# Ledger of designs, part 91: designed miniproteins, single chains, continued (4)

Each design is a single chain, and the fold is of that chain. pLDDT is the mean over its residues in the fold that is shown.

## One batch from the design tools (miniprotein)

Design m15355
Fold by ESMFold2-Fast:
Structure m15355 (fold): chain A 69 residues (1-69)
Amino acid sequence: SPESQKTKLEIQKNFFSIAKSSIEYILEKNPDMDPKVKQQLQEVKKNLDEYIKQLSEKIKELQDQIKKE
């Protein structure tokens, strides 16, 4: 059902959001980190932001479908 699919996507979004917050915390707590490691973590964070955005858009589309039904 659209409701079940929306719930699954919301759970996935929450996991990615937790991962992003963890990376932000690591970056803030380790200012003297190896620049290459810092760059890799920033790239992972950017990818997580894109995934969160895509999931948010899909959740919104499913919510609109549920509201019309």
Scores: mean pLDDT 86

Design m15356
Fold by ESMFold2-Fast:
Structure m15356 (fold): chain A 69 residues (1-69)
Amino acid sequence: KADEIVEKARKEMEELIKKNGLLTGKQAQELLDKVREEARKAGLSDAEIRRVVNEVTLHLAELQKEKLK
């Protein structure tokens, strides 16, 4: 389900930021592309995929902003 994909992506980005520091724009885009593909494969609608990607994007931005402090 959409919520499970978002939670999985959130955990993956937290681990990447903890391990490697801030993600590059390319690394962030690759993560978002992976999330979009997982949502598509799970049979989510285009609207649901957009919501999942937007939620993950906002969370990634917040995590990277906190790491910069």
Scores: mean pLDDT 76

Design m15357
Fold by ESMFold2-Fast:
Structure m15357 (fold): chain A 84 residues (1-84)
Amino acid sequence: AIEALKEELRAFARAAAREGAWGLAEASGGKWAPHSGNAARVAERALRARGVEARARSIEVDTGATLLALATPDGREQFSLLET
């Protein structure tokens, strides 16, 4: 369920923030952009380890929070806002 994925993603973001495993958008210097080699990849690995077939990307928003987007195998995309 998408709601379960959203809560799992929030729990992961909290853990990742403690470990310093996630950060802000790299390519656009604080604009909306997907990350590379950052929270999105770590989230994707964590989801796959739990048997969840989803892809993630990270986007920095103006509030200084990170937005994580989840894409399901059917191509549907869901968003979850994470605070730093």
Scores: mean pLDDT 49

Design m15358
Fold by ESMFold2-Fast:
Structure m15358 (fold): chain A 89 residues (1-89)
Amino acid sequence: MLVKAKITGEDGKVREVTVDITGVSVEEVALAAARASGATVTVKGPDGTVATVEPDPNAEIPNSLLPLALAASQLMKPGEKATIELTEI
């Protein structure tokens, strides 16, 4: 399933990326973004599922989520809070 991920940083700056989340949970998306950025991340899935996670240095980042992880790392700094809204396309 292709989704638009709208990433909003603590300063209100927004980035949007398209990612394939086939076989990926909302929690796994949150874990990948948090690990890449060092930020606490809240993700809202297309079905309304919400997950909030702290950065885990042991979390793996799936290759399918690398574009999202890169965008998150560029938008957010360690210790910040961010939100990601996933919308099905």
Scores: mean pLDDT 83

Design m15359
Fold by ESMFold2-Fast:
Structure m15359 (fold): chain A 70 residues (1-70)
Amino acid sequence: GAALSARIEAVKAEFEAIENPSVEEAQRLMQEALEAVEEAAKLGVLTARDAEITSELIEKARELLEEALK
């Protein structure tokens, strides 16, 4: 729902604000995204939009982790 989308968007904004993320920061943000998905899943189903935003956030977390490891 709207609250979950707002939470995911807030975490995404943190990703975009970080110029040189550490591995720890990337892992923390990825965990927050996964926790949001698990919380929504307990309610039965994610909306298509919530799923798309969450998927994009997880992809961003992977990119940040890869960048931090370079």
Scores: mean pLDDT 65

Design m15360
Fold by ESMFold2-Fast:
Structure m15360 (fold): chain A 99 residues (1-99)
Amino acid sequence: SRERLERAFRAGALAAEGRFEEARELIIELIDEGDVEAARLAVDVALFLLESQRLMGEDVPPEVLEALRRAREALKEGNTEEAKEYLERAAELARRHRE
């Protein structure tokens, strides 16, 4: 679906803007709708943008990147339960870093 593809890119962009809870909500919505490929695309976009920000000298917490990489691997294996846990973890770690 074009709408799910657009939602995946929006979720990645939200993560890059530091809006991790909104990004997490959209990615979990894609998983719950059964679109694991769109959910994985969202995580891939988020990782690409955040790693690019880190290379440009921005403060991106390594533990958030690690949680997102674990979510990506879980989605690749079809383990949606584990993927949701890592997405929740990434959002929580990002929230705590902002405090």
Scores: mean pLDDT 87

Design m15361
Fold by ESMFold2-Fast:
Structure m15361 (fold): chain A 63 residues (1-63)
Amino acid sequence: MKENIDKILEELSKVLSDEEIEIVKLSLKNLEEQAKGKVILEGFEIKEEDGKKIISAKLVEVK
């Protein structure tokens, strides 16, 4: 998970502001604590609404 997170953050840093990246980091920390290897982070979906970006994580469950 950590290598995938680092790679995704690097890609996102090209399109997101520093403030938005901090929100992503917080979300990833929460996901890692809750999932503990039960899901794989596949990526993020970014939507723009009223000049505010909504960031949602794409997760795939692993058996």
Scores: mean pLDDT 67

Design m15362
Fold by ESMFold2-Fast:
Structure m15362 (fold): chain A 89 residues (1-89)
Amino acid sequence: SEEEELAADKEDIKRIFENIRSLVKDPEVQKAIKELEETFLKVLPSLSPQEAANLTTAVALRIIGDLLENNPEALVKDLKDTIKWLKEK
C-alpha cells in the first residue's frame, strides 16, 4: 500500500540522517541536516526518485564542505563511508 511504502521510506531516511548526524559535531551543520530531514520527509511523497537522490546528494555535499573547513580527519572518513552507503541505497 502507499502508506506502507511511505512508512518504510521514512524509516530509511530517518536512519540515514541519524547516522549522518552522529558523525557531525558542528551545531550549524546538525541544524541544517535536521531541517533538511524534516523537509525531505514532508515532501517525499511528491518527489521523484531523481529529486530524492539530488536532495540527498546536496545534503552530503554541504556536510563535506563544512567538515573540510574544520578538517576533522576521522569525521571526514566516516562521512565518506556514510555517503557511499547512501549512494548504494
Scores: mean pLDDT 61

Design m15363
Fold by ESMFold2-Fast:
Structure m15363 (fold): chain A 84 residues (1-84)
Amino acid sequence: KEEISVTTGRVAAFLLKNKDKEFSAAEIAKALGISQSTVSRALRKLEEKGIVKRRRVGRTTLYSVTPDAEKKWTELLNNSKLVR
């Protein structure tokens, strides 16, 4: 069984709602009212699962959803327990 934190779920939901846009970890942190370090950990987990991709622009890293993100996220939720 895979366990997904509520914070990882919030980051995934935010990006899926804004699938046509790219965001820095700092922008996501500001939008969700959580720490940038917490967002960065969630983004890393989502990237490992193929839900999120990153792109480097100069010194800034931008994150967006992959084309399969909604399907992969739904599969993950169906096979995982959401943990606080």
Scores: mean pLDDT 79

Design m15364
Fold by ESMFold2-Fast:
Structure m15364 (fold): chain A 101 residues (1-101)
Amino acid sequence: GPPLRIESRLTREEWAALVAEGRDITKEELLKNVEYLEQEVDSKVTDPELKEAIRKALQKAKEVAENSDSPEATREAVGLLLAVKEAIETGSIEPVKKFLA
Protein backbone atom coordinates (compact mmCIF):
# COMPACT_ATOMS: atom_id res chain seq x y z
CA GLY A 1 0.00 0.00 0.00
CA PRO A 2 1.02 3.68 0.00
CA PRO A 3 3.46 4.90 2.71
CA LEU A 4 1.78 5.52 6.06
CA ARG A 5 2.21 8.71 8.08
CA ILE A 6 3.21 6.74 11.18
CA GLU A 7 4.77 9.91 12.67
CA SER A 8 1.26 11.48 12.67
CA ARG A 9 -0.17 8.37 14.37
CA LEU A 10 2.33 7.45 17.11
CA THR A 11 5.96 8.58 17.36
CA ARG A 12 8.58 6.75 19.47
CA GLU A 13 8.09 9.51 22.09
CA GLU A 14 4.29 8.96 22.03
CA TRP A 15 4.78 5.17 22.49
CA ALA A 16 7.18 5.91 25.40
CA ALA A 17 4.57 8.26 26.94
CA LEU A 18 1.90 5.51 26.70
CA VAL A 19 4.26 3.14 28.58
CA ALA A 20 5.16 5.80 31.20
CA GLU A 21 1.61 7.16 31.75
CA GLY A 22 -0.20 3.80 31.59
CA ARG A 23 -2.66 5.40 29.16
CA ASP A 24 -5.30 3.07 27.74
CA ILE A 25 -5.00 2.31 24.04
CA THR A 26 -7.83 0.33 22.44
CA LYS A 27 -7.24 -3.16 21.02
CA GLU A 28 -8.35 -1.87 17.57
CA GLU A 29 -5.87 1.05 17.68
CA LEU A 30 -3.11 -1.27 18.96
CA LEU A 31 -3.70 -3.80 16.13
CA LYS A 32 -3.88 -0.97 13.56
CA ASN A 33 -0.46 0.26 14.73
CA VAL A 34 0.89 -3.31 14.26
CA GLU A 35 -0.27 -3.02 10.60
CA TYR A 36 1.39 0.43 10.29
CA LEU A 37 4.69 -0.90 11.68
CA GLU A 38 4.56 -3.99 9.39
CA GLN A 39 4.29 -1.61 6.41
CA GLU A 40 7.11 0.59 7.78
CA VAL A 41 9.45 -2.42 8.27
CA ASP A 42 8.74 -3.60 4.70
CA SER A 43 9.64 -0.13 3.31
CA LYS A 44 12.54 0.90 5.61
CA VAL A 45 14.34 -2.28 6.80
CA THR A 46 16.62 -4.03 4.28
CA ASP A 47 18.65 -6.29 6.66
CA PRO A 48 16.96 -9.74 6.59
CA GLU A 49 17.94 -10.64 10.18
CA LEU A 50 16.67 -7.35 11.60
CA LYS A 51 13.47 -7.62 9.50
CA GLU A 52 12.79 -11.16 10.83
CA ALA A 53 13.44 -10.08 14.46
CA ILE A 54 11.04 -7.12 14.09
CA ARG A 55 8.42 -9.40 12.47
CA LYS A 56 8.66 -11.78 15.47
CA ALA A 57 8.21 -8.87 17.89
CA LEU A 58 5.19 -7.59 15.89
CA GLN A 59 3.67 -11.10 15.87
CA LYS A 60 4.15 -11.37 19.66
CA ALA A 61 2.54 -7.93 20.18
CA LYS A 62 -0.42 -8.96 17.97
CA GLU A 63 -0.89 -12.27 19.87
CA VAL A 64 -0.73 -10.52 23.28
CA ALA A 65 -3.26 -7.88 22.12
CA GLU A 66 -5.63 -10.48 20.56
CA ASN A 67 -5.59 -12.89 23.55
CA SER A 68 -6.06 -10.44 26.45
CA ASP A 69 -7.60 -7.02 27.18
CA SER A 70 -5.89 -6.81 30.61
CA PRO A 71 -3.82 -3.71 31.49
CA GLU A 72 -0.77 -6.00 31.84
CA ALA A 73 -1.19 -7.40 28.30
CA THR A 74 -1.74 -3.88 26.91
CA ARG A 75 1.48 -2.67 28.59
CA GLU A 76 3.42 -5.67 27.17
CA ALA A 77 2.08 -5.04 23.64
CA VAL A 78 2.79 -1.27 23.86
CA GLY A 79 6.33 -2.01 25.11
CA LEU A 80 6.90 -4.40 22.19
CA LEU A 81 5.68 -1.79 19.68
CA LEU A 82 7.93 0.90 21.24
CA ALA A 83 10.89 -1.52 20.88
CA VAL A 84 9.92 -2.22 17.23
CA LYS A 85 9.72 1.54 16.47
CA GLU A 86 13.17 2.07 18.05
CA ALA A 87 14.62 -0.89 16.07
CA ILE A 88 13.28 0.52 12.77
CA GLU A 89 14.58 4.05 13.52
CA THR A 90 18.04 2.95 14.77
CA GLY A 91 18.55 -0.02 12.40
CA SER A 92 19.48 -2.09 15.48
CA ILE A 93 18.14 -5.40 16.82
CA GLU A 94 19.00 -4.41 20.44
CA PRO A 95 15.61 -2.75 21.32
CA VAL A 96 13.67 -5.95 20.39
CA LYS A 97 16.31 -8.48 21.58
CA LYS A 98 15.11 -8.42 25.23
CA PHE A 99 11.55 -9.40 24.15
CA LEU A 100 12.78 -12.28 21.93
CA ALA A 101 15.09 -13.92 24.51
Scores: mean pLDDT 73

Design m15365
Fold by ESMFold2-Fast:
Structure m15365 (fold): chain A 62 residues (1-62)
Amino acid sequence: MLMEEADKLAEEALEAIKQGDIEKGLKLGQEAGRLYYEAGTKEALEKTEELERQMKEIVEKL
């Protein structure tokens, strides 16, 4: 299911960034966003916005 795969990739993206692998985290985050976009639900859009916000906050602390 697209949402399930996107959620997993989003979690992996945040984990990669927390470990200092910004390049990997950004690539995984982009893939998660793509899957959320394909899902096309309002919930998926909200999850995309939340992921972008969380990634930005983590990067700002590095």
Scores: mean pLDDT 80

Design m15366
Fold by ESMFold2-Fast:
Structure m15366 (fold): chain A 55 residues (1-55)
Amino acid sequence: SKKREEAYKAVREFLLEHKDEEVTGEDVRKYLKEKGIELSTEELVEIIKEVTLEL
């Protein structure tokens, strides 16, 4: 849950910072890995969906 919360915030910041760019799920995954956050594909997709619903 805590790691998921950190991932959610990181994804949100990344997407907001790159709102004028074409961003892929692979770009998001790579960004999270650089921050030491590793998620399953299912978790990543779910967080991206949740974040984009709030943008």
Scores: mean pLDDT 79

Design m15367
Fold by ESMFold2-Fast:
Structure m15367 (fold): chain A 56 residues (1-56)
Amino acid sequence: SAAVEQAKALLERLLNGEKIPLPGEAIRLLMEAASAEAAGDLETAERLAKQALSLV
């Protein structure tokens, strides 16, 4: 989904050391979305990704 793709791109930028001023809640949701996708829970991943992006 577009939301999961955007969330993954944003998390990748953070993991590559880019200093993006995000609230800790958004970073937590991005990490949870990535974890859900890795576990194959695509519905949870999309929901969490959308929540994270709403805080950006």
Scores: mean pLDDT 82

Design m15368
Fold by ESMFold2-Fast:
Structure m15368 (fold): chain A 106 residues (1-106)
Amino acid sequence: MSKEELEKEAEKLEEAIKRDEELDADKEHIGELYYKLGELYYELEKYEEAAEYYKKALKYLEEAKADPSKLAKVYENLAKAYEKLGKLEEAKKAREKAEEYREKAK
């Protein structure tokens, strides 16, 4: 996907999230949208923004008591974003959380 296409998809998704938050939409759904937004920013190599959106996704998904496998996936991607930023201790903690949630999914 081109950088312009990724930026356009991110803008559309940000607008959808704002609307869904205003309408008090399903927390798991909002969490999944933030996760997708984090993935788009990661692909844009905007790793700081990607990490922030992954953290927002985790907040909503944890409040929604989403499946542990979903939480593990978000924590794994958060760790990758932190690794790109050179935040190795934060990356390690995120990977430990991903492992904890993978164990809970068994």
Scores: mean pLDDT 87

Design m15369
Fold by ESMFold2-Fast:
Structure m15369 (fold): chain A 60 residues (1-60)
Amino acid sequence: MKSPEEGIRGAQGGVEAARALGREDAVARAQKALEMAKNAKTPEEATEALQESSRALGLG
């Protein structure tokens, strides 16, 4: 990620994907990753939030 905003958008996409799949556990984990992204103050923190979102979807 080059900016915190990119991390937020990525994490939001993860929540939407989990909801579209109907996976309640993944939705809860992706929502937590989105909160991490919203509170990220650096691109590095935003990248960590996006990685957490990917793990919630079983993609990492």
Scores: mean pLDDT 73

Design m15371
Fold by ESMFold2-Fast:
Structure m15371 (fold): chain A 85 residues (1-85)
Amino acid sequence: MEEARKLVEEALKIIEELKKRSKDPVYQKQLDTIIKELKEALEKNDFPRAALSLEAAARVAQKMGFTEEAEKLRDIAEKIRELAN
């Protein structure tokens, strides 16, 4: 469980950085919602929910053109799913 928490924290840093790089207020609002969901999932130890939120973040990153960050977020989501099993 500690390992899954560290992965969520790592992903949050990526998403917050992505939000800072965004010039589009629509993407900023979408990422802000995802950040709030991830923080709530972390507080509740709801790692399946965290993985779903990270997949949503990866889709937003992909739409913004941040392909490397999208791949990292998908990889983190997969690792969290494996640990939650």
Scores: mean pLDDT 85

Design m15372
Fold by ESMFold2-Fast:
Order: structure tokens, then sequence, then C-alpha cells
Structure m15372 (fold): chain A 62 residues (1-62)
């Protein structure tokens, strides 16, 4: 799952929130407990304006 998290982080840093979400979701399908993937997904969801969903994944990442 590390490669998918790396791709999600690259997309997030580029401002491509949809790709960041897609890669982070793929990482979580392989390992639902991956806190780094949960954190990246939360940040991508904030970028997409989905604040309530983002908060849920941020709590899981803690």
Amino acid sequence: ADALVDQAMKALNAGDYQKARDYAEQALKLDPTNKRAQAVLANALYGLGKDEEAGKYLELAS
C-alpha cells in the first residue's frame, strides 16, 4: 500500500484532490487500518469541500 500512499501524497501536493482521493481509497482497500492513507484521504476530502467526511478519516488516522 506504500506506493499508493506515495502517489496519493504527490497528487495532494499538486492540488489534484480527486486523484489523491482515488489513490488513498485504493490504499485503504488493501489495508483499512493504514493511518497514512486515512490522513491523505482526509486532506483530499478537505480539498474537495467534503469537510464532514474528511473529519471522520482524520479521527481514524489519529
Scores: mean pLDDT 81

Design m15373
Fold by ESMFold2-Fast:
Structure m15373 (fold): chain A 92 residues (1-92)
Amino acid sequence: SAEAERLRALEAEARELIARYVEEGRQTDPRAAAEALAKGMVELGAQAPAAVSEELYRGAAKALRYKDDLDAMVREAAESARRIAETVEALI
């Protein structure tokens, strides 16, 4: 369905934001990268269904909370990706 395609596109965008943080941003300016990740998650959450928005906003809050703890941020980014993917699949 068109809704399922839209949800998979949102999941893909969230996954790319997290991957960009993990692979690139954190090594250059970890704090700025965490803030960029949080901003991107909030922007995606604004266009997502309520359940997916909730997980994206939680991910954004965690990025801001752990922006000075790189190990915690990598773990929390992976957990956010998993929760977003599971929420999207439950809605399809």
Scores: mean pLDDT 80

Design m15374
Fold by ESMFold2-Fast:
Structure m15374 (fold): chain A 74 residues (1-74)
Amino acid sequence: MEDEQAFLDDLEKAAKEGDAYAAETLGNIYLSQGKYKEAADWYERAARLFEEKGIDPERAKELRERARYAREQA
C-alpha cells in the first residue's frame, strides 16, 4: 500500500545520514530498474561509507566492483 516513491525517499534519507546499507539497497534497486548511472552513484557512496567506518572491507570492495559494472552499462 505504501508506494515505491516513499520507500525510496526513506532509503535516500538514511543513506545521506550515513547508512551504508541504505545506500547499497538503493544501488541494488536502481540496478534492477536499469538506472545504471544512479546505481553506480549509490554503490560508490555505500562503498565509501563502509570504508570510512572500517566495517566489512570485502563488502566495500564488492560495492566498488558493482559501481564499475553499472558505469560500464550506462
Scores: mean pLDDT 80

Design m15376
Fold by ESMFold2-Fast:
Structure m15376 (fold): chain A 73 residues (1-73)
Amino acid sequence: MAELTELMQEAARAEARGDLAAAEAANAAALPLYEELMRAAAEDPAKREELLEQLRAAQKAAEEAYRETLAAL
């Protein structure tokens, strides 16, 4: 899920800087990847826990990127 993590971090950094157009573009690119992950989790309950942990890690990375960007401004 490196691609989803990168897009979520880009969206978070753009949002923190007030670049709403860049944040929207990154979120739009992340949406199909997020939907694929959620569908995979729904189709395979055994993989659901692993996929949700990966999503939580991506969200935490995005939150950290947001905080770091705000602190740097």
Scores: mean pLDDT 81

Design m15377
Fold by ESMFold2-Fast:
Structure m15377 (fold): chain A 98 residues (1-98)
Amino acid sequence: SFMEKIAEDIKKISPEERYQRIVDLAKKAADALKQGKKSEAASYFTAVMLEISLLELAGDYETAYRAAEEVASIFEKAGDTEGAQLARKIAERLKEKA
């Protein structure tokens, strides 16, 4: 199916490599936010959410859950309460599937 082909393409990058990419992007979003670069921060935040969605589409729910929790922690430490809350809601949803 089309979804199986997408999952195969996503799995060309390991879940662990994708986890690290998510963490790196979240840190870049937090740093951009601290510098007042709101548009850059929003772009990195969007990339973080997309990468977590790719893990979910590939069925890597445990890695996606851990990534969402780490993203929430990074955003909490950066003072992004809204971003942290969104990441927590995503983590709670993913935990039910893991």
Scores: mean pLDDT 85

Design m15378
Fold by ESMFold2-Fast:
Structure m15378 (fold): chain A 92 residues (1-92)
Amino acid sequence: DLQQQIDRLTQDISQRNPTGYQNANSIDYDPDQIRSRLDTIQRRIDRGDVSWPDLIATVHIARQSYRRDTPDHRRMAQQAVQLAQQIIQQLS
């Protein structure tokens, strides 16, 4: 379930870095900006060059895209969840 995955990621991030998590709330959620950000995050994952701020930003993109509830935002939320899971694996 996408919402449960987002909730678990949100809980984990907020416990580990509360201040960084709050700052990510300022992210612009325009679909074109989201797609650009997700593409940048994917490139960092491919290079093995991801960081905690990337994880926090990705989780916020997933959460806020899910809330928008358009087909495009739903696909972006799903992609962001998958990217967040890949980032966690690289940071572990």
Scores: mean pLDDT 75

Design m15379
Fold by ESMFold2-Fast:
Structure m15379 (fold): chain A 78 residues (1-78)
Amino acid sequence: SALEKAIEYLEKAAEAVRAGDLFTALLYVGQAVKALKEAGYEELGDEVGKRVEEALRAGDRDTAVRILEEAKEKVREI
């Protein structure tokens, strides 16, 4: 399902952030946002994408990982 794809992409984004691969992280965030939009959760996707991008621009990898993990758990509850 689109929600299962969103969870997979959020997990891969968090792994990429932990590895310092910010380009790959942003690609996976984009895929997660797209999957959430396709599932009818565009506002959640847009908010997650914005918050992660802001954290990464600030150099705060720990905050970016927390946002991605929290988003993953929220999607699991749908």
Scores: mean pLDDT 88

Design m15380
Fold by ESMFold2-Fast:
Structure m15380 (fold): chain A 55 residues (1-55)
Amino acid sequence: SLEDDLEKARKAYEENKDNKVAQLVALDEMARLYEEMGDLEKAKELREQKEKLLE
């Protein structure tokens, strides 16, 4: 399910706090999943987190 996929992506993000590339990939996946679930505000927040991480 989308919720199960989101939990997996969230765990990947948390488990890779020392790997910037893996964190960026996980944030992109979480944003895409939130968009698929219709949660556009959370998707926007995750994309903003990604932009912040790229600084």
Scores: mean pLDDT 83

Design m15381
Fold by ESMFold2-Fast:
Structure m15381 (fold): chain A 71 residues (1-71)
Amino acid sequence: SRLESLTEKEMEVLDEIARLGEATAAELAERLGISQSTVSRNLRRLVEKGLVEARRVGRTTRYRVNLEGLL
């Protein structure tokens, strides 16, 4: 499973997105108590792994779990 290869921070970010359904990098940073740069770096890795999708919604980018990527 791709989940077994996640770092602690990647797992925290993924779990928080799953709880919220969709989230911005800024929302994740505030909720997790970490920097937005740390969140953005981990989001990039999760998107590269196919576990998270990035979508433009209005003026923001929102992230959601890619269920197909978990298989």
Scores: mean pLDDT 81

Design m15382
Fold by ESMFold2-Fast:
Structure m15382 (fold): chain A 62 residues (1-62)
Amino acid sequence: TVSELEAEVGRLRDEVIRLKDELDRAKKDGADQSTIDKLQSELDSTEDRLAEAVRRLHDARG
């Protein structure tokens, strides 16, 4: 439903914000490259999922 898609978009937006904050902190704290790469991959994957969820929401709204 549209409500389910809206909830998914909201959740994914919150995840993107959280991952960006975690990535920024990891870089600031001098985390190892593998940790930074893992966070970057998770952020990229979440942003792709958000883009798809937004597209599906627009389609569902007509």
Scores: mean pLDDT 85

Design m15384
Fold by ESMFold2-Fast:
Parts: structure tokens; C-alpha cells; sequence
Structure m15384 (fold): chain A 58 residues (1-58)
């Protein structure tokens, strides 16, 4: 699975979602648009701004 990392503290775009600290590693499930990425978090899935994520090379 593709892994991504937060480049800053970020609040999920999916409503009142959780705040994720900088350096959080997440599984990328789907790139919804140029601005939005669907990621897997413990207990569910959330949409994170693409600008707050960087790819982790394999």
C-alpha cells in the first residue's frame, strides 16, 4: 500500500475530523482530486488536504 506523511499539523477535511500532528504516517487509499486524499486512520477513513501530505518512497 502507498504511504504518505503529514508535512504540518492538519485538520481533516471530512467535517469535524481529528487534528493530525506533523509527521503522521498514513495509508493512502485513494486520491480523490488534486486537493483531496482519502486516507486510513485507526477506526475509520478521512479526507486530508493533498498540500499537507508528502509521499514516502518504498
Amino acid sequence: VRLVRTTRDVKALSGTGSVLPKGTVLAELERLSDEEVLVELAGGREVIPASALEDIPP
Scores: mean pLDDT 76

Design m15385
Fold by ESMFold2-Fast:
Structure m15385 (fold): chain A 81 residues (1-81)
Amino acid sequence: SERELILEAIGLALRAIGLIIEAELDKSLSEEEKKEIIELAKKALDYAMEALKTGDKKSLEKAKELLDKADKLYKEVREKK
């Protein structure tokens, strides 16, 4: 439903914002690691916002994929420490 898409897009946008803030404040990350994680999360946020504006499910799926990639990268970086 349209309502489910909207709620999911809001959730993805909030998660992306949270990840950006967490990565920015994480003193254990290198500048390169921060940049990669934040870039992926910002792109995920952009697609989540696009899904909210247009109702486009493809934008929602792109937001999910990018946020999953950012989350995996952050976990991998933390696991090496």
Scores: mean pLDDT 87

Design m15386
Fold by ESMFold2-Fast:
Structure m15386 (fold): chain A 79 residues (1-79)
Amino acid sequence: SSGVEFDEKKIKDLTEKGKEALKKGDYEEAKKIADELFELGKALRESSKMEPDPEVKEKLEKLSEKAFKEGKEILEKVK
């Protein structure tokens, strides 16, 4: 659905913004972006639990995992 494409773009945009913050040494902004990715991941996981279409459910689960992974990678680079 169009919603899945929106969430995928949002994960990509947040990930790039987080990487930019890390390059600038803005670790507070990087942490904030990682938190936004974790909240998006949680929302996508809850949406997947309510999704009756197994193909859409699988896409939401994968997007949730991607959001958590990208957020974790940003946090691991904060020093």
Scores: mean pLDDT 85

Design m15387
Fold by ESMFold2-Fast:
Order: sequence, then C-alpha cells, then structure tokens
Structure m15387 (fold): chain A 56 residues (1-56)
Amino acid sequence: SDPSAERLARLSELNRILSEITKDLSQEEREEVSRKIAELVRQGHSPEEIRKILLE
C-alpha cells in the first residue's frame, strides 16, 4: 500500500547482500563491490539479480 515501504525493503536487502559479499573482504574491496552494486542499481537490476551477478 506504500511504495516507499517497497523502496526501503529493497535498500535493506541490498545492504544485506553487500554485507554477505564483503564479510571476508578488505576495506578497498568492499568499496569496489559497493560501486558495482550502485552501478547495477542505476541500470535497473533487482537486488536478487545483483546478488546473482556478484556471487556467481
């Protein structure tokens, strides 16, 4: 019923994916992954697709 709730849910999922991918990475590598996620979001990819692209 609230479009902003869906946006917040997507941001929460993206943060969770970022944490999972970067848990064993250095600070510099974490920044690189964060940049890639931001670019994929700009291209219209969903959080699930972003996870698949970065983890596969």
Scores: mean pLDDT 77

Design m15388
Fold by ESMFold2-Fast:
Structure m15388 (fold): chain A 81 residues (1-81)
Amino acid sequence: EERLEKALEKLEEFIDKNNGTVTYKQLLDILKELVKEGIISEEEYDAIVKRLNERMKEKNTLTFTKEEALDIVREALEDVL
């Protein structure tokens, strides 16, 4: 519970500082930092990346809004936690 909330809070904070959007590469870099800090596991990171790749192919986009990014991360983490 607390780890999920911390991950989403950190992601939201970064996206807000980046004018409410995030690129695929920026999102991967943030997620890697969350793994390094112990907020998410490598397994959770892999689950998020898989879902991101699926959404990226479906939408044909390299950028995500705050709502889209938070939704993808939340869905992936809820399936693992």
Scores: mean pLDDT 78

Design m15390
Fold by ESMFold2-Fast:
Structure m15390 (fold): chain A 73 residues (1-73)
Amino acid sequence: SRREEALRLAQKAVLAAANGDKEKALEYLDKLEELAKDNPEAVEHLRKAKEAVEAGDVEAAIRHIAEALGALL
């Protein structure tokens, strides 16, 4: 289901971000954004999560991923 896929991608993105793997984190966030493309609130949070990942701000990245999931679920 879309819910199960979103949760799986978000979990992978969080783990990659926590491990400092920016490339994988951005890859999973891109896939999650594709699933979220019909939800502007989720897309905005995912955009901010990507910015946080690029900045190395793991805490902000995880927070924005959680906010995106809240908007999707």
Scores: mean pLDDT 87

Design m15391
Fold by ESMFold2-Fast:
Structure m15391 (fold): chain A 85 residues (1-85)
Amino acid sequence: SLLEEDKARIAEEARRWVEELRGKDSLTPSEIVAALLIASMAEWAGDYETAAEIYRVVSEQARKMGDTELAERYEKLAEELEKKA
């Protein structure tokens, strides 16, 4: 179905995007916003593993910025998604 085709495409694009992010030491605010949007789309598509990986990247960025509360929030979300993968 068209919905399954859209989900597959979103999951594939999210996986490609997370590979690019893994190599970066820091992200801009716009890159963090894009990461969160892509993570939620991957989660909607059923790619919990990729969504979890993106949330871990965002968590590490929040930690580097001194926002430990936000870092813990996204780390927790990643852990929950990893259990569904």
Scores: mean pLDDT 82

